# Ledger of designs, part 100: designed miniproteins, single chains, continued (4)

Each design is a single chain, and the fold is of that chain. pLDDT is the mean over its residues in the fold that is shown.

## One batch from the design tools (miniprotein)

Design m15465
Fold by ESMFold2-Fast:
Structure m15465 (fold): chain A 94 residues (1-94)
Amino acid sequence: APPVPSQEELNALVREIYARIDEATTQDEESFLATVLEDTRRLLEELPHLSAAELATIMGTILKEAAEKHPERRAVLEKAWELARQEIARAAAE
């Protein structure tokens, strides 16, 4: 397994994903959901040593902060959270 990332590396990745999701809130629903799924997949690839619960906490926090900043996008962010949870659970079952 690759070495566990440092707290600094983890924080940098989380900030990058948050910024990408924040920018993607200007997109249509289909494109936004695709961006969230790609970012969820990236977390799974770059943090394979984290549990499904830890990965869900990271993505859940990012999407919650985005929903607080963009309340008009709450419905699509709720759909994105459901898709992210399902993708994390699917990967954990493999």
Scores: mean pLDDT 82

Design m15466
Fold by ESMFold2-Fast:
Structure m15466 (fold): chain A 109 residues (1-109)
Amino acid sequence: SHMSREEQLELMLKEIEEQRELAKEEGPWAEEALEATRRLLELEREPETPEVRERRVEAARRLGRALGKLAGKSEEQIEAIGEEAAELAARGEPATDVVLRAAALAAEA
């Protein structure tokens, strides 16, 4: 029942790889969302430097925008989802929290 954060990240990266072929069938925004998620998980494993933080923020923004596009949101909503995801990443929130929040925002009616 207890997994280290490193073990959790490895499991999540494996799940993303397994979903990669399915995402290709759903279109380019699904592929971009998975790639941005993979990048966020990989960056969480790196030592925190200003460069890593900036890359994490940009990956989160890309994820939010991709999920918004996949959900058929307006340009304004896509930007808002991307920016909220970026803000969470800038605050040092775990990659899983960033992904779940961005997905929840994209799923809102």
Scores: mean pLDDT 80

Design m15467
Fold by ESMFold2-Fast:
Structure m15467 (fold): chain A 93 residues (1-93)
Amino acid sequence: SLTPPKVVIDAEEARGLLERIASPDKNVRTAALVALQLLVSIGELTDEAVEEMKRGAETLPEEERKDVYRILAKALRKQGKFDEAEEWEKKAE
């Protein structure tokens, strides 16, 4: 098929974004959250990247943690993991 190649987000890329979301600089945090949301919208997370997002989110302040949970839930829905996505959506409330 003539489909464009999928953007794939691996564990290293997810970790780097989560480190920037933990930044004391609000502009860095906002840019990293926007980048993560865009990458999830246009691409796919590896299983290793999903685990890094779960692990990294637990170290974040409440507001940033909830934002990452919402983004993770969207990624899981794209993978057809609807029950798991609903659990993370509830954690973001």
Scores: mean pLDDT 81

Design m15468
Fold by ESMFold2-Fast:
Structure m15468 (fold): chain A 99 residues (1-99)
Amino acid sequence: AKPSLAEIVEGTRSAVLELIAYAEAEKLSKEEFIELLRRALRAIARHLLTRYSPEEALRYLEAIGEVVIEIVEEKRPELTEEVRAMVEEILRETRERLA
């Protein structure tokens, strides 16, 4: 069954909070945290593209990206600009691959 947008938002929020907690517990640098988040988002993008139509995959990835930025702005505001740029890059790469 396709997850609802609300389920995607809730799941993403929980996952990002867990990644932040993990990064804090492991004392990751900002660079290590951003790279961990980038790898997670790229893995999610690949997973979505294998399971959903291109249009649905992009819609889900955009929603996930927005939630990621929101949580980072709340919990790690100093990283917001770098995370936003990374999310925009992943969305651009994904759109170009489907063009």
Scores: mean pLDDT 83

Design m15469
Fold by ESMFold2-Fast:
Structure m15469 (fold): chain A 89 residues (1-89)
Amino acid sequence: SVKVTVTDTVTTKSDGSKVERRLVEVEADEDPVDSLTLSVPPNKTLTIVDLRVEGGGVTLGPQDPETGTLTLRMDAPGKLYLEIEITDK
């Protein structure tokens, strides 16, 4: 089985700008994860803040230029912790 937990936080900086942080936790017990889709607006910039993997290998696909979608694959069972920062371009 696969369990996915997404936690979003918004921080306001001293200049009044806002930063969205997204933590994606994936736990795959028995099977590899062929694809996990994360929707990101196409006019936003993604910065990977932290990537922690226990077990399976991870592949991050390119961001889709039309939909802003990011695709993630795990080649084997394991746990994945992906923290991304979403900002305006």
Scores: mean pLDDT 72

Design m15470
Fold by ESMFold2-Fast:
Structure m15470 (fold): chain A 114 residues (1-114)
Amino acid sequence: MKKKGIARLLVREARGGPLTDEEIARLGATVMSKEEADKRIEQLRAEAEKRAKETGKLVIYGVVVADRETASRDAVAEAQGALGREMRKLYEEAKKKYGIDDFEGRFELIVVEP
């Protein structure tokens, strides 16, 4: 029988002030347009679903989307922390409901330029 996994994509926006090029580099963020970011999020959703189907694991991909002009480093850090808490909650729920012992997690930070 084919093992069926569970896929989740979590997206959070970060806002609070302009990000500098140094802060973007330090965060390991990928800079792209809003259109490219929307497409990347769709690609990540499809990849998570494919990985879950292939592995039978709980696959949770977390994405923080920061607007370069309006996001601050502190806002990004809070969004990342919130994502980590949500991912842990989903893992505990899946473990209790479906007996899933294996978890695959990924975090991506996208900085959007106008």
Scores: mean pLDDT 76

Design m15471
Fold by ESMFold2-Fast:
Structure m15471 (fold): chain A 77 residues (1-77)
Amino acid sequence: DELLARVEAFLNSDPHLSQEERELLLETARELIGLSERYREQLEKSLEEIEKEGGTSLDLSIELGVLQLEAAVEKVF
């Protein structure tokens, strides 16, 4: 999966992340991508904006958290 590979490459470029943190964020991205095309598109757009603005893994972590919350709400309701 090209999007998942881009997420992994972005996380691997951040020297402040531990291996466990990288694995957790990558797994979160994989789960979101697997839920629906909407979450895939949203994550791809967010990653492009973060890369364009010179953002960090913290910015990506926040976006992944927002998408997880949206997915959790949709699953319950």
Scores: mean pLDDT 80

Design m15472
Fold by ESMFold2-Fast:
Structure m15472 (fold): chain A 73 residues (1-73)
Amino acid sequence: MKEKIEKVLEEAKKLVEEGIREGKIRLGVAKAGKLIAENIDDQDVLEEALKELAEYAQEEMKKRGQTIEAAPA
């Protein structure tokens, strides 16, 4: 199970990176989150994986000088 979760996170991180590169960060993160949700049934593991994904996205955005394209309401 742990190995499967690690592979899913790796693929999700790639989707985030592609989204950042294309200037479609929100779409990239949404696709990555969906991939994680489809492959992880345990709620605690899902929350941890989504947190790791969010932190990765923020770090990559900072490195590339990108920001989320949609402002909060």
Scores: mean pLDDT 74

Design m15473
Fold by ESMFold2-Fast:
Structure m15473 (fold): chain A 84 residues (1-84)
Amino acid sequence: AAKEAVRKLLEAIEAGDYEAALEALRALLAELGLPELGEALAEGYRRVLAGEEVPQELADFLLANEEALAAAEERLLALVEEVK
């Protein structure tokens, strides 16, 4: 599940398919028990890539969940090491 989501994320990045990469990122954070954070993070990246402004409400949500995001990043790094 989580390792499979990491593999899909890496495959999408290698293919240059950022839309698929954002979907894989959302799926990965959902597997880590953080589906709302995954949706918020993916939407934030999508807006930045499209040249759109990130809404203050979204930025505030991400900042409020900064510790959870840091923990998810550490877990993601560990999963990437297990896959590669």
Scores: mean pLDDT 75

Design m15474
Fold by ESMFold2-Fast:
Formats: structure tokens, sequence, C-alpha cells
Structure m15474 (fold): chain A 84 residues (1-84)
């Protein structure tokens, strides 16, 4: 349960920060289109991992909702990066 919580929540926190950072940096260097593409790719990884590990239906739905939230955050970061 501690290991399960750590495996789920800690990676998601790190993943969210990484998506925003990479979206921002890619947007700054290569423009918002590239930043959005990178953010989209990264945001989908937890859902694919959950599917491979046969996670419960509720968990997969939560991961999908998380993926959408993180993608939006990454796309916003990419726009900000491109503006600076």
Amino acid sequence: EEALRRATLEPLEEHKEEVEKKGYETGKKYGPEKGKEVSRELSEEPVREGQRHRSEEGTLKSLQEYSEEVRKRGEEAAKKGAEE
C-alpha cells in the first residue's frame, strides 16, 4: 500500500512537472506546435502503462483524466515558452 501509493502518486507528480517543463522548453526553442506535440506524447504514457499492467477500470479512467489535465498544462506551458 505504501509502495502502491508511491508507485502511483509520486511518479504522477514528477511526470506532471516534467511535462510542463519539457512543454515550456520545447515551446521556447521550437515553437508552440512542437511543445504541444511533446506534451501530448508525455501525458499519454501513464495511461499506456496502466493498460499494460491491467489496472482496475476506475484507475484507468483516473489516469485518462490525469492525462488530459497534464496535456492541457503542458500545452499552456508551451505557449508561454514560445512567447518568451
Scores: mean pLDDT 71

Design m15475
Fold by ESMFold2-Fast:
Structure m15475 (fold): chain A 79 residues (1-79)
Amino acid sequence: SKAEVIKATLPGDRIELFVEVPEDVPLEKLREIAKKYGGSVEEIAPGLYRITVPKDKVVEVAKEIEKLGGRILDARPAP
């Protein structure tokens, strides 16, 4: 999966995931997912979010996003 490639290839201990979710998914749901995996979330635009998580949790977070009907658009190392 794209998330497994991200985990295997990007350097650093934390990853910023740029994700798209259906507009009917509330920000609070994404905050709960981020908190569950030791991360944080920021809304960029309606339906578009930046989720920062530990690299070892990136696949689990991606699966949660997919369950909500969302997808990963991009990823980069976090500071």
Scores: mean pLDDT 83

Design m15476
Fold by ESMFold2-Fast:
Structure m15476 (fold): chain A 66 residues (1-66)
Amino acid sequence: GDHLKGTIGGAGAAAGGASGDRAAAESGQVMFEKGGWPEEGRKAAEAGLAGDAEAARRYGQLASDG
């Protein structure tokens, strides 16, 4: 139900860090560390940390499906 929201939220927070929002990036990383996501969720998190919001959204959608 909310796997996509959680994963994309964390990825969005990491992308926010690239824009200078350090607190958002830290929050996203904590969510990823505490969660247990499918492989696609991990890829979404990595894309978000790299600042690739489109890839993060795509992998997050796949994580929600699995």
Scores: mean pLDDT 53

Design m15477
Fold by ESMFold2-Fast:
Structure m15477 (fold): chain A 106 residues (1-106)
Amino acid sequence: KLEEEIKENPEETLKKYLDELLEKLSDEDPKVREEALRLIKLLVENVPKELLLPYLEEIVTRVVPLLVDEDVNVAKAARELLELLLEKFPEEVLPILEKELEKLRA
């Protein structure tokens, strides 16, 4: 089970599955999108900060559109993940988040 792998070996799990999880953020099933957000959040909680840095822009860029998702649970999960990312990486995440939020307002 992927959740157990994230807790037991977060670094290797990030490298193997992050791209797949990011693709699942665009799935037709809102339950799949919500689960992908939950698993990405679990990776952010368990992976060392230094190893997450190269992936922050891709994660933020792909998660921000889900703030306006038609499913309220998906939108809530996206908000919670972005709040965690901003708390852990304020200097790196703030400029990406501002840029991506501007695109949603246009």
Scores: mean pLDDT 86

Design m15478
Fold by ESMFold2-Fast:
Structure m15478 (fold): chain A 77 residues (1-77)
Amino acid sequence: MEIITEENFEEFLQKLVEYAMKKYNISVDEAIEIFKKAFNLKSKDGALTEEERQKVKEKLLGKPFEEYVKEIDKAMK
């Protein structure tokens, strides 16, 4: 399984957004809202802020990608 590292963090962020879009047939903006809900992020802008990216990075580092796919699935309920 791929482990999330500092080097691949942006790639895995993109994969999580794409996962939500494909599985739930939703737009990029809706996928980002689900992502923000899953990680308890509250900015009004569609894009993640630098502070939010850092917060997500701290949560994702050293974890398998599949663990965070489950958090996205949970946020969709």
Scores: mean pLDDT 72

Design m15479
Fold by ESMFold2-Fast:
Structure m15479 (fold): chain A 96 residues (1-96)
Amino acid sequence: SSEKARKEALEKEIDEGVKELEAAVDLTIRLNELLKKYGILDPDDRAELQRTVATSEWEEVEKKIREVLEKHGRSELFEELLEEVRRLREEFEKRL
């Protein structure tokens, strides 16, 4: 019976971890597609921006989006991309 209790506890932890992982994977895919659409074709810039969106305060996200768009000569897209990234981050946070 101790083995059954351990299995049920592990299955619950796995289910919770899978839900978090599914949300993170979905955010990563959708954000990568969005950044490509906005002309951020450098994979290193996309990876850094994806990490910033997932782990940083919103002020740092805004700053990083601005810097990356300036680097690629697309500063005019800042407000539009910022709003789309904000919506994706809110959807991600709601799924956790």
Scores: mean pLDDT 80

Design m15480
Fold by ESMFold2-Fast:
Structure m15480 (fold): chain A 75 residues (1-75)
Amino acid sequence: SPEKEREEQRKQVLDDAERAFRMARRQQWSDEELERLHQALVTHAEATAKELGFSDEEIEELVKKIDEMYERARK
């Protein structure tokens, strides 16, 4: 169903973001590199969510989760 497809894509975006931050931390990326990664992941998530017809509120929630991952990664 369209709803299940949207849920699966949302999960994929979040799982990919979490993996990217985890790899960046293991590779000891600089704060500047982590900021660039954060911007790229947010841009990708917003573009994907817009294509899938997510509301602005749903997009904001998705971005907030990626922002929380970034805050954990930069510690």
Scores: mean pLDDT 86

Design m15481
Fold by ESMFold2-Fast:
Structure m15481 (fold): chain A 80 residues (1-80)
Amino acid sequence: SKEEYEKKIAELEARYQKSRDRLDKVTEEWIEKAKKLPDPELAKRQIEIVEGVREALHIIMDYTYELGVKKLEKEYEKEK
C-alpha cells in the first residue's frame, strides 16, 4: 500500500540521518583528540586521515541510501 511505502521511506530516511549524525559526532570526537597530540605535524596528519574516512563513509552512506530508495520505489511499482 501507499501507506506502507511512505512508512518504509520515512524509516529509511530516519536511519540514514541517524547514521550520518553518528558518524559526524564520532569523527568530530576523533578530530578533537587528534588536536591534543603534542606533535603538530602528527595532529595535522591524523585530522586529514579522519576527515578522509568521514568523506569516504558519507559517499558510501549516500549511495546505500539511494539504492534503498530505488528498491522501495521498484517494490511499490509492482503493487499496481
Scores: mean pLDDT 87

Design m15482
Fold by ESMFold2-Fast:
Structure m15482 (fold): chain A 82 residues (1-82)
Amino acid sequence: MKKKILEALEKLAEIDPEFYRKLVELSQDLIEDPKEFAERVIKALEELGYKITDEQREELLAAADDVDKFVELVKKLISQKP
């Protein structure tokens, strides 16, 4: 797994353990593409009941190579849970 993806996973684990567990479950294969990782994150959020808009999806995919920005976007989405 790419170093940036591992760093993002560690930061996400600190935000929400339930989300992290779902993301790990969906990421049993080796993920080396940051965009593929972003898509797995989106899927994990959707499976946990979060509604991801097309704009939010595009923003997450665009930030896939920027660990800090990507983590902050995910953190913002999680904190807006109904």
Scores: mean pLDDT 75

Design m15483
Fold by ESMFold2-Fast:
Structure m15483 (fold): chain A 95 residues (1-95)
Amino acid sequence: GEELRKEGIELVKKALDAASKEYLPKAIGGALRGIGDGIDASLQGKGSEELAQKALKEAKEALKTGTDEGYAKAAYGGGYAAGAAGMAKHLGLPG
């Protein structure tokens, strides 16, 4: 739980730092949407740890593209992982 949450936050930070000024609002929006979607998935009992791990893998691959579109996708995936893992831990759910 906690390690996945921290890794998600670090991916969001890296994506936002790498994004161009023009793309930064879209990347920020992606991160916030990702957090909300991750929280929702955790609350619905959709296997928060597996979903967080999948989101982290996709975010890491998106970050490697070196593109603003990839950075926005990485911000979403990192946010999703942080939201899912963080909420699961807060609710005492497996994750």
Scores: mean pLDDT 79

Design m15484
Fold by ESMFold2-Fast:
Structure m15484 (fold): chain A 93 residues (1-93)
Amino acid sequence: DEFLSKSQEEIREEAEELAKKAEELIKEGNEKLKELKELVEQLLNTEDEEKRAELEKEIGKLVEELKKEDPEAYKYFEGYAMVLAAKLAEEAQ
């Protein structure tokens, strides 16, 4: 009965709040979140497919470590990644 797009908008707003919490943790000294954010930013600025594949592999490894060591930080990173993906989709238009 609700539109899928409405649910997606609410999820986006929640993801933005989680992304902000990820930034706060980075500022407080969470090195893994900082490294993960830097790798994702490098991926977005990379046009070379081989380099992209390498960065994705490194990001995947760091995500697995974060899930085991700090699941709360991983949850905040998920929000950050969703916001970033949505922003890139908007820029592509």
Scores: mean pLDDT 75

Design m15485
Fold by ESMFold2-Fast:
Structure m15485 (fold): chain A 93 residues (1-93)
Amino acid sequence: SMEELERELREAVEEVRADPSLLERAREADERLPDLLAQLPEEEQRELFELAAVAQRAAREAYEAGDLEMTELIAAAGILLIHRRALEALAAR
């Protein structure tokens, strides 16, 4: 559900806030995402695109509120969460 995706995103944001080294891991994951996503079936890609849309909306709202720190945390958290779910989906095949 949308509420579950929003909760997962909030939890991921708190993880990144607690461990700033995850910002660098997010940059590395972002570089790998296109090739990783290309390996997934369309239905699994669609679920990850829904998560990306939730993260993008949250980041835009933070940016419009002038909260640049929160914008960066949401962007990193979203990338890491999508990357983790993509790896889990590939492992399940």
Scores: mean pLDDT 86

Design m15486
Fold by ESMFold2-Fast:
Structure m15486 (fold): chain A 72 residues (1-72)
Amino acid sequence: VKPNETITLSSGTTFTYSDGDALALALRAFYAQEGPVTLTVTSADGKTATVTGDPEVLRRMVEGSRAGAAAL
């Protein structure tokens, strides 16, 4: 379970959400295609990881996180 994921658009807009809505927000960012998007993932232990790239990269990151969580 990975609560409290955050998506930051190139415009500086930040979205913080629970893991239940993570895919929906990532798909919105992908659809908007506002250029480079920064995805910040916060784990349950408070560690953060950031990835900046195209909406396609964001979509793959969210899919990978979901698959990893399902495998655990």
Scores: mean pLDDT 52

Design m15487
Fold by ESMFold2-Fast:
Structure m15487 (fold): chain A 89 residues (1-89)
Amino acid sequence: ARLETARELGRRAAEAAFRGDAEAGREVQAEARALLAELGKTQLTPEEAEAFREGIREAARELGDEELLREAEEAERALKEGRVEELGR
């Protein structure tokens, strides 16, 4: 369920943006931020971590959320450097 949800974030974001559906866009942004918070608190497999980061980045780009994009990029750096606990703060 989590992997599928993360992988579908980008598609859902693109669809919301294409339709001009601000409500759907806000729902996708909220879900992406929830997954970003979970990334720092939950022990994930490498595949789950990659899916979460990619889904969040795609959603941020499709919706033009520069803050979320920066947070997703920082999460990737923190994960590579072993500072994943910082993401749960």
Scores: mean pLDDT 74

Design m15488
Fold by ESMFold2-Fast:
Structure m15488 (fold): chain A 89 residues (1-89)
Amino acid sequence: PDAQVMEKLAEDIEERLKKSLEEAKEFTERNAPYIMGWHALVSGVPLEEATELYLRVMGLIEQGNVEEASKMVIEIARETARLLREQAA
């Protein structure tokens, strides 16, 4: 993906978080594998670290802590966008 796709996903989670925790939960669950998978590929973090981060996000959602989980995925999407912009320059 390009950086703009990752920024748009971060914005979409952020807007849903302002409107509805239920919509934010659904969107975050659906998009977290894509966002976090690309983050792992472009960041060069070890696969074990990436897996632990993913499990933490999914655990927060399961516990009902949708706001914290969504904020984590927003940060990961924005970091991925930053890395993609640096690699494209």
Scores: mean pLDDT 85

Design m15489
Fold by ESMFold2-Fast:
Structure m15489 (fold): chain A 100 residues (1-100)
Amino acid sequence: KKHLEEGVALGARGDLEGALEHYEKALEENPNSATYNLNLGLAYYGLGVVRRLPEDYKKAIYYFQKAIELSEKGSSIERLARAAIGLAKDHLEELGVDVK
């Protein structure tokens, strides 16, 4: 969704780095949390949007896939993670192309 990309990009600096540390620690305590995997994926996606580094988008996709595996079929978490994977893949495709 458009507001997802805007939201994660707006938190890009210290907010996203702080969110990464927070969700990484939360995930250490709850490795099978669909919510924490989704949030960590969103934080990496936001860093990817700002920094345009392929690694950030690849990490985002990894955590979104984990969120899907750990979520209920047809849940909002599954739908959001699938949409975000699509967006991250589109960004990866664009990263080698000079765009305005």
Scores: mean pLDDT 74

Design m15490
Fold by ESMFold2-Fast:
Structure m15490 (fold): chain A 90 residues (1-90)
Amino acid sequence: SMEERRRAILADASAGLGLIGLAVAKLNEKKGNKEGAEESRKAGGRALKQALELLGRTEEAEAVAKAAEASIEAGIAEAQRVSAEAQARL
């Protein structure tokens, strides 16, 4: 349906924002900016949670967001997975 397609587009966009947030977190860690890295990890986790909720995966969303906050590498992998799932629904 058109509504399912819109949710998939929004989920892909939100997963993309998550990936950007985690990439910014990695750059901040490289520069020694611990506060900026923490803020960017949290922002990436929130965007990834929203993407999963848009895909109807609400039970998974909180755990994936926490994983992204704990590990940039884990968060990037999850963002790529969620984006691929959203794109498969388009």
Scores: mean pLDDT 87

Design m15491
Fold by ESMFold2-Fast:
Structure m15491 (fold): chain A 120 residues (1-120)
Amino acid sequence: LDKLIEELKKLKEEILRLLGELEAEAKRLLSPEEYAELSKLLSELSKLLDKILEAAENKDVESMKEYLEQAIKTMREIEELAGRAYEKTGDERIVELTRELILKFEEFAFVVRKLIDLLE
């Protein structure tokens, strides 16, 4: 259990770094309106990761499930916006950062599901 929580903390820090890099790239390339929309989703995902980690530390399985579902939906919206940004700009960095973010988020989600299974 403790090892999985440590792994979640490590994955969360990696995801937060990628969110920051994606936000900086988006600010450089996107219109103020498009940047604001993406920035809001990145902030929402960051908050959901914090809530998932808190729920995991409290062994709150129902909250972990709820926040993970919300995080998956937010991640899909981020992927959609990043895809549109790439179509408009041709910026390879947005694609690279988004792919890394998706992979790290999938690793995070896998560890959350493992914790849920262990607590049930």
Scores: mean pLDDT 88

Design m15492
Fold by ESMFold2-Fast:
Structure m15492 (fold): chain A 83 residues (1-83)
Amino acid sequence: MAEELLAEARKLAELALQGDEVAGIRAQTLAALAAAEQGNLEVARKTVEQFEELLANADTLSPEAVAAARAGLAAVRAALAAA
């Protein structure tokens, strides 16, 4: 549930502090999914906007970061559609 998503997001955020860009994107995705599950759809909408902007500059990202952002965008959009 939301608590499990937040716990995973915290672990990924610790990796992001060490420079892991993919972990940072995945942490933001899980936090947005947890927020949506708790009824905070504004966080999910902001995450969609941020990932769309990130992907608009995909040439500055690693292929792994692009893949993580695309997967995150799809997951957050699906959560918003289900709400």
Scores: mean pLDDT 81

Design m15493
Fold by ESMFold2-Fast:
Structure m15493 (fold): chain A 68 residues (1-68)
Amino acid sequence: MKEAKEIEKKVKEALKEAGVEAEEVVAQIEDGKLVVGIKVPSKENGEKAKELAEKIEGVDEVRVEVLP
């Protein structure tokens, strides 16, 4: 989906500008909601990534997973 891919790009750019590392960023539509999933190497990066992704217009839900 192009719409979800545009949101993925915006999230990735926002994370880069803030110096937040993310291993994976995926956006998808579930039940009419645009959900962004982010995998990060630490809980601190996860908190920052969630804040930045939630600020992006069109994002309905952010799910963060911390990698081991």
Scores: mean pLDDT 79

Design m15494
Fold by ESMFold2-Fast:
Structure m15494 (fold): chain A 63 residues (1-63)
Amino acid sequence: MTPAEAFHEGFGLGLELGEKGEVVSGTKGREIMLEKYPELTEEQANAAALGAVMGAAMKGKAG
């Protein structure tokens, strides 16, 4: 998985969590993504965490 692909996977997860009203920190997003994809490199895990934070923020704050 590339960092860009990891970001997209995290973003999708973030959208689902944000729709449910969850707030996702970078640390929490990274932890969830590593549980789902334990083979991620640190760079990929960080990209996925960023995606999750952005996705959750986009959905959670949309009225």
Scores: mean pLDDT 78

Design m15495
Fold by ESMFold2-Fast:
Structure m15495 (fold): chain A 77 residues (1-77)
Amino acid sequence: SPEEVAQMIVDMLESGADPAALARFLVEQGLDPSLLPEVRERALALAPPSLHPAIEELFRAYEAAIREAGEVEVRYN
């Protein structure tokens, strides 16, 4: 769910995970790009303001990775 993904992102970034590496991990796990705005909004709502730059960096890296791969409408299970 978008809420579970958002919580995972916040928890991993608070634990010192690299935003770009975490973005690549989410792409590899097949996170649906259509959920990206909701996941980002929930992550920003859950996180303290000090973590917002890392969250924004993660979502910029995710968008760049998806752009490189092209638009994917198929969900990976």
Scores: mean pLDDT 76

Design m15496
Fold by ESMFold2-Fast:
Structure m15496 (fold): chain A 62 residues (1-62)
Amino acid sequence: MSSKERLEEIFPELTETEQKIAEILIENADKGSVTYKEIGEKLGISSKTVKKHIENIRIKMA
């Protein structure tokens, strides 16, 4: 299963902020990597906060 497919599968298990990040990751899956700064700018949070949420998402995907 691809990272995108796995992310879609676990989507209901994510927090509201993690779901918003996951939507951005899914939308950009075909375009390569999106930066933490780009995600933070879209959501109005710091890139450091985005990194923490992505780490939490990866734990839930494992």
Scores: mean pLDDT 77

Design m15497
Fold by ESMFold2-Fast:
Order: sequence, then C-alpha cells, then structure tokens
Structure m15497 (fold): chain A 83 residues (1-83)
Amino acid sequence: MEELKEEIRRLAEEAKAEEDVEEALRLLEELAEKLTEFAKVASPEETRRMTLLGLEAAAVVAEKAGLDVSEVRARLAAARAAL
C-alpha cells in the first residue's frame, strides 16, 4: 500500500512538472492505472484523497495545454481541504 501511494504521489508531481504535454499525458495515464490498482485495496477515504491528488495533476496538465481550468482547480482545492 505505502509503495503504491508513493508511486501515485511521484507520478502526480512528475506530470505537473513535465513541460511536454504529450509526456505529461503519458504520466497521467500511468497515474490512472496506479489509482485503479489502489482503489481495489484501499479504503474509500484513502481512494478519494489519492483521486483528488490525481485530478489536481490532470488540471495542471490541462492548463499547460491551453485549457481554462480555473474553476475546476478551485473546486478540487475546496474538496481537498474538506478531507
């Protein structure tokens, strides 16, 4: 479990830091696979927390791709603060 959590956090940070949008999308795909595996063994609360972290990374990548995600990011930040 802990190793999978660290992989998810690492992939999210790498995707946010990646300047190449195509490579960032590849990292997000790997992140989604790890989140799917995590959801099979984790509690609903832990799954929600890790999913929000992944969605935050996806929003950053979408913004770098030229999409306006300001409202989505604000909503994700509020959801994360409520955890």
Scores: mean pLDDT 80

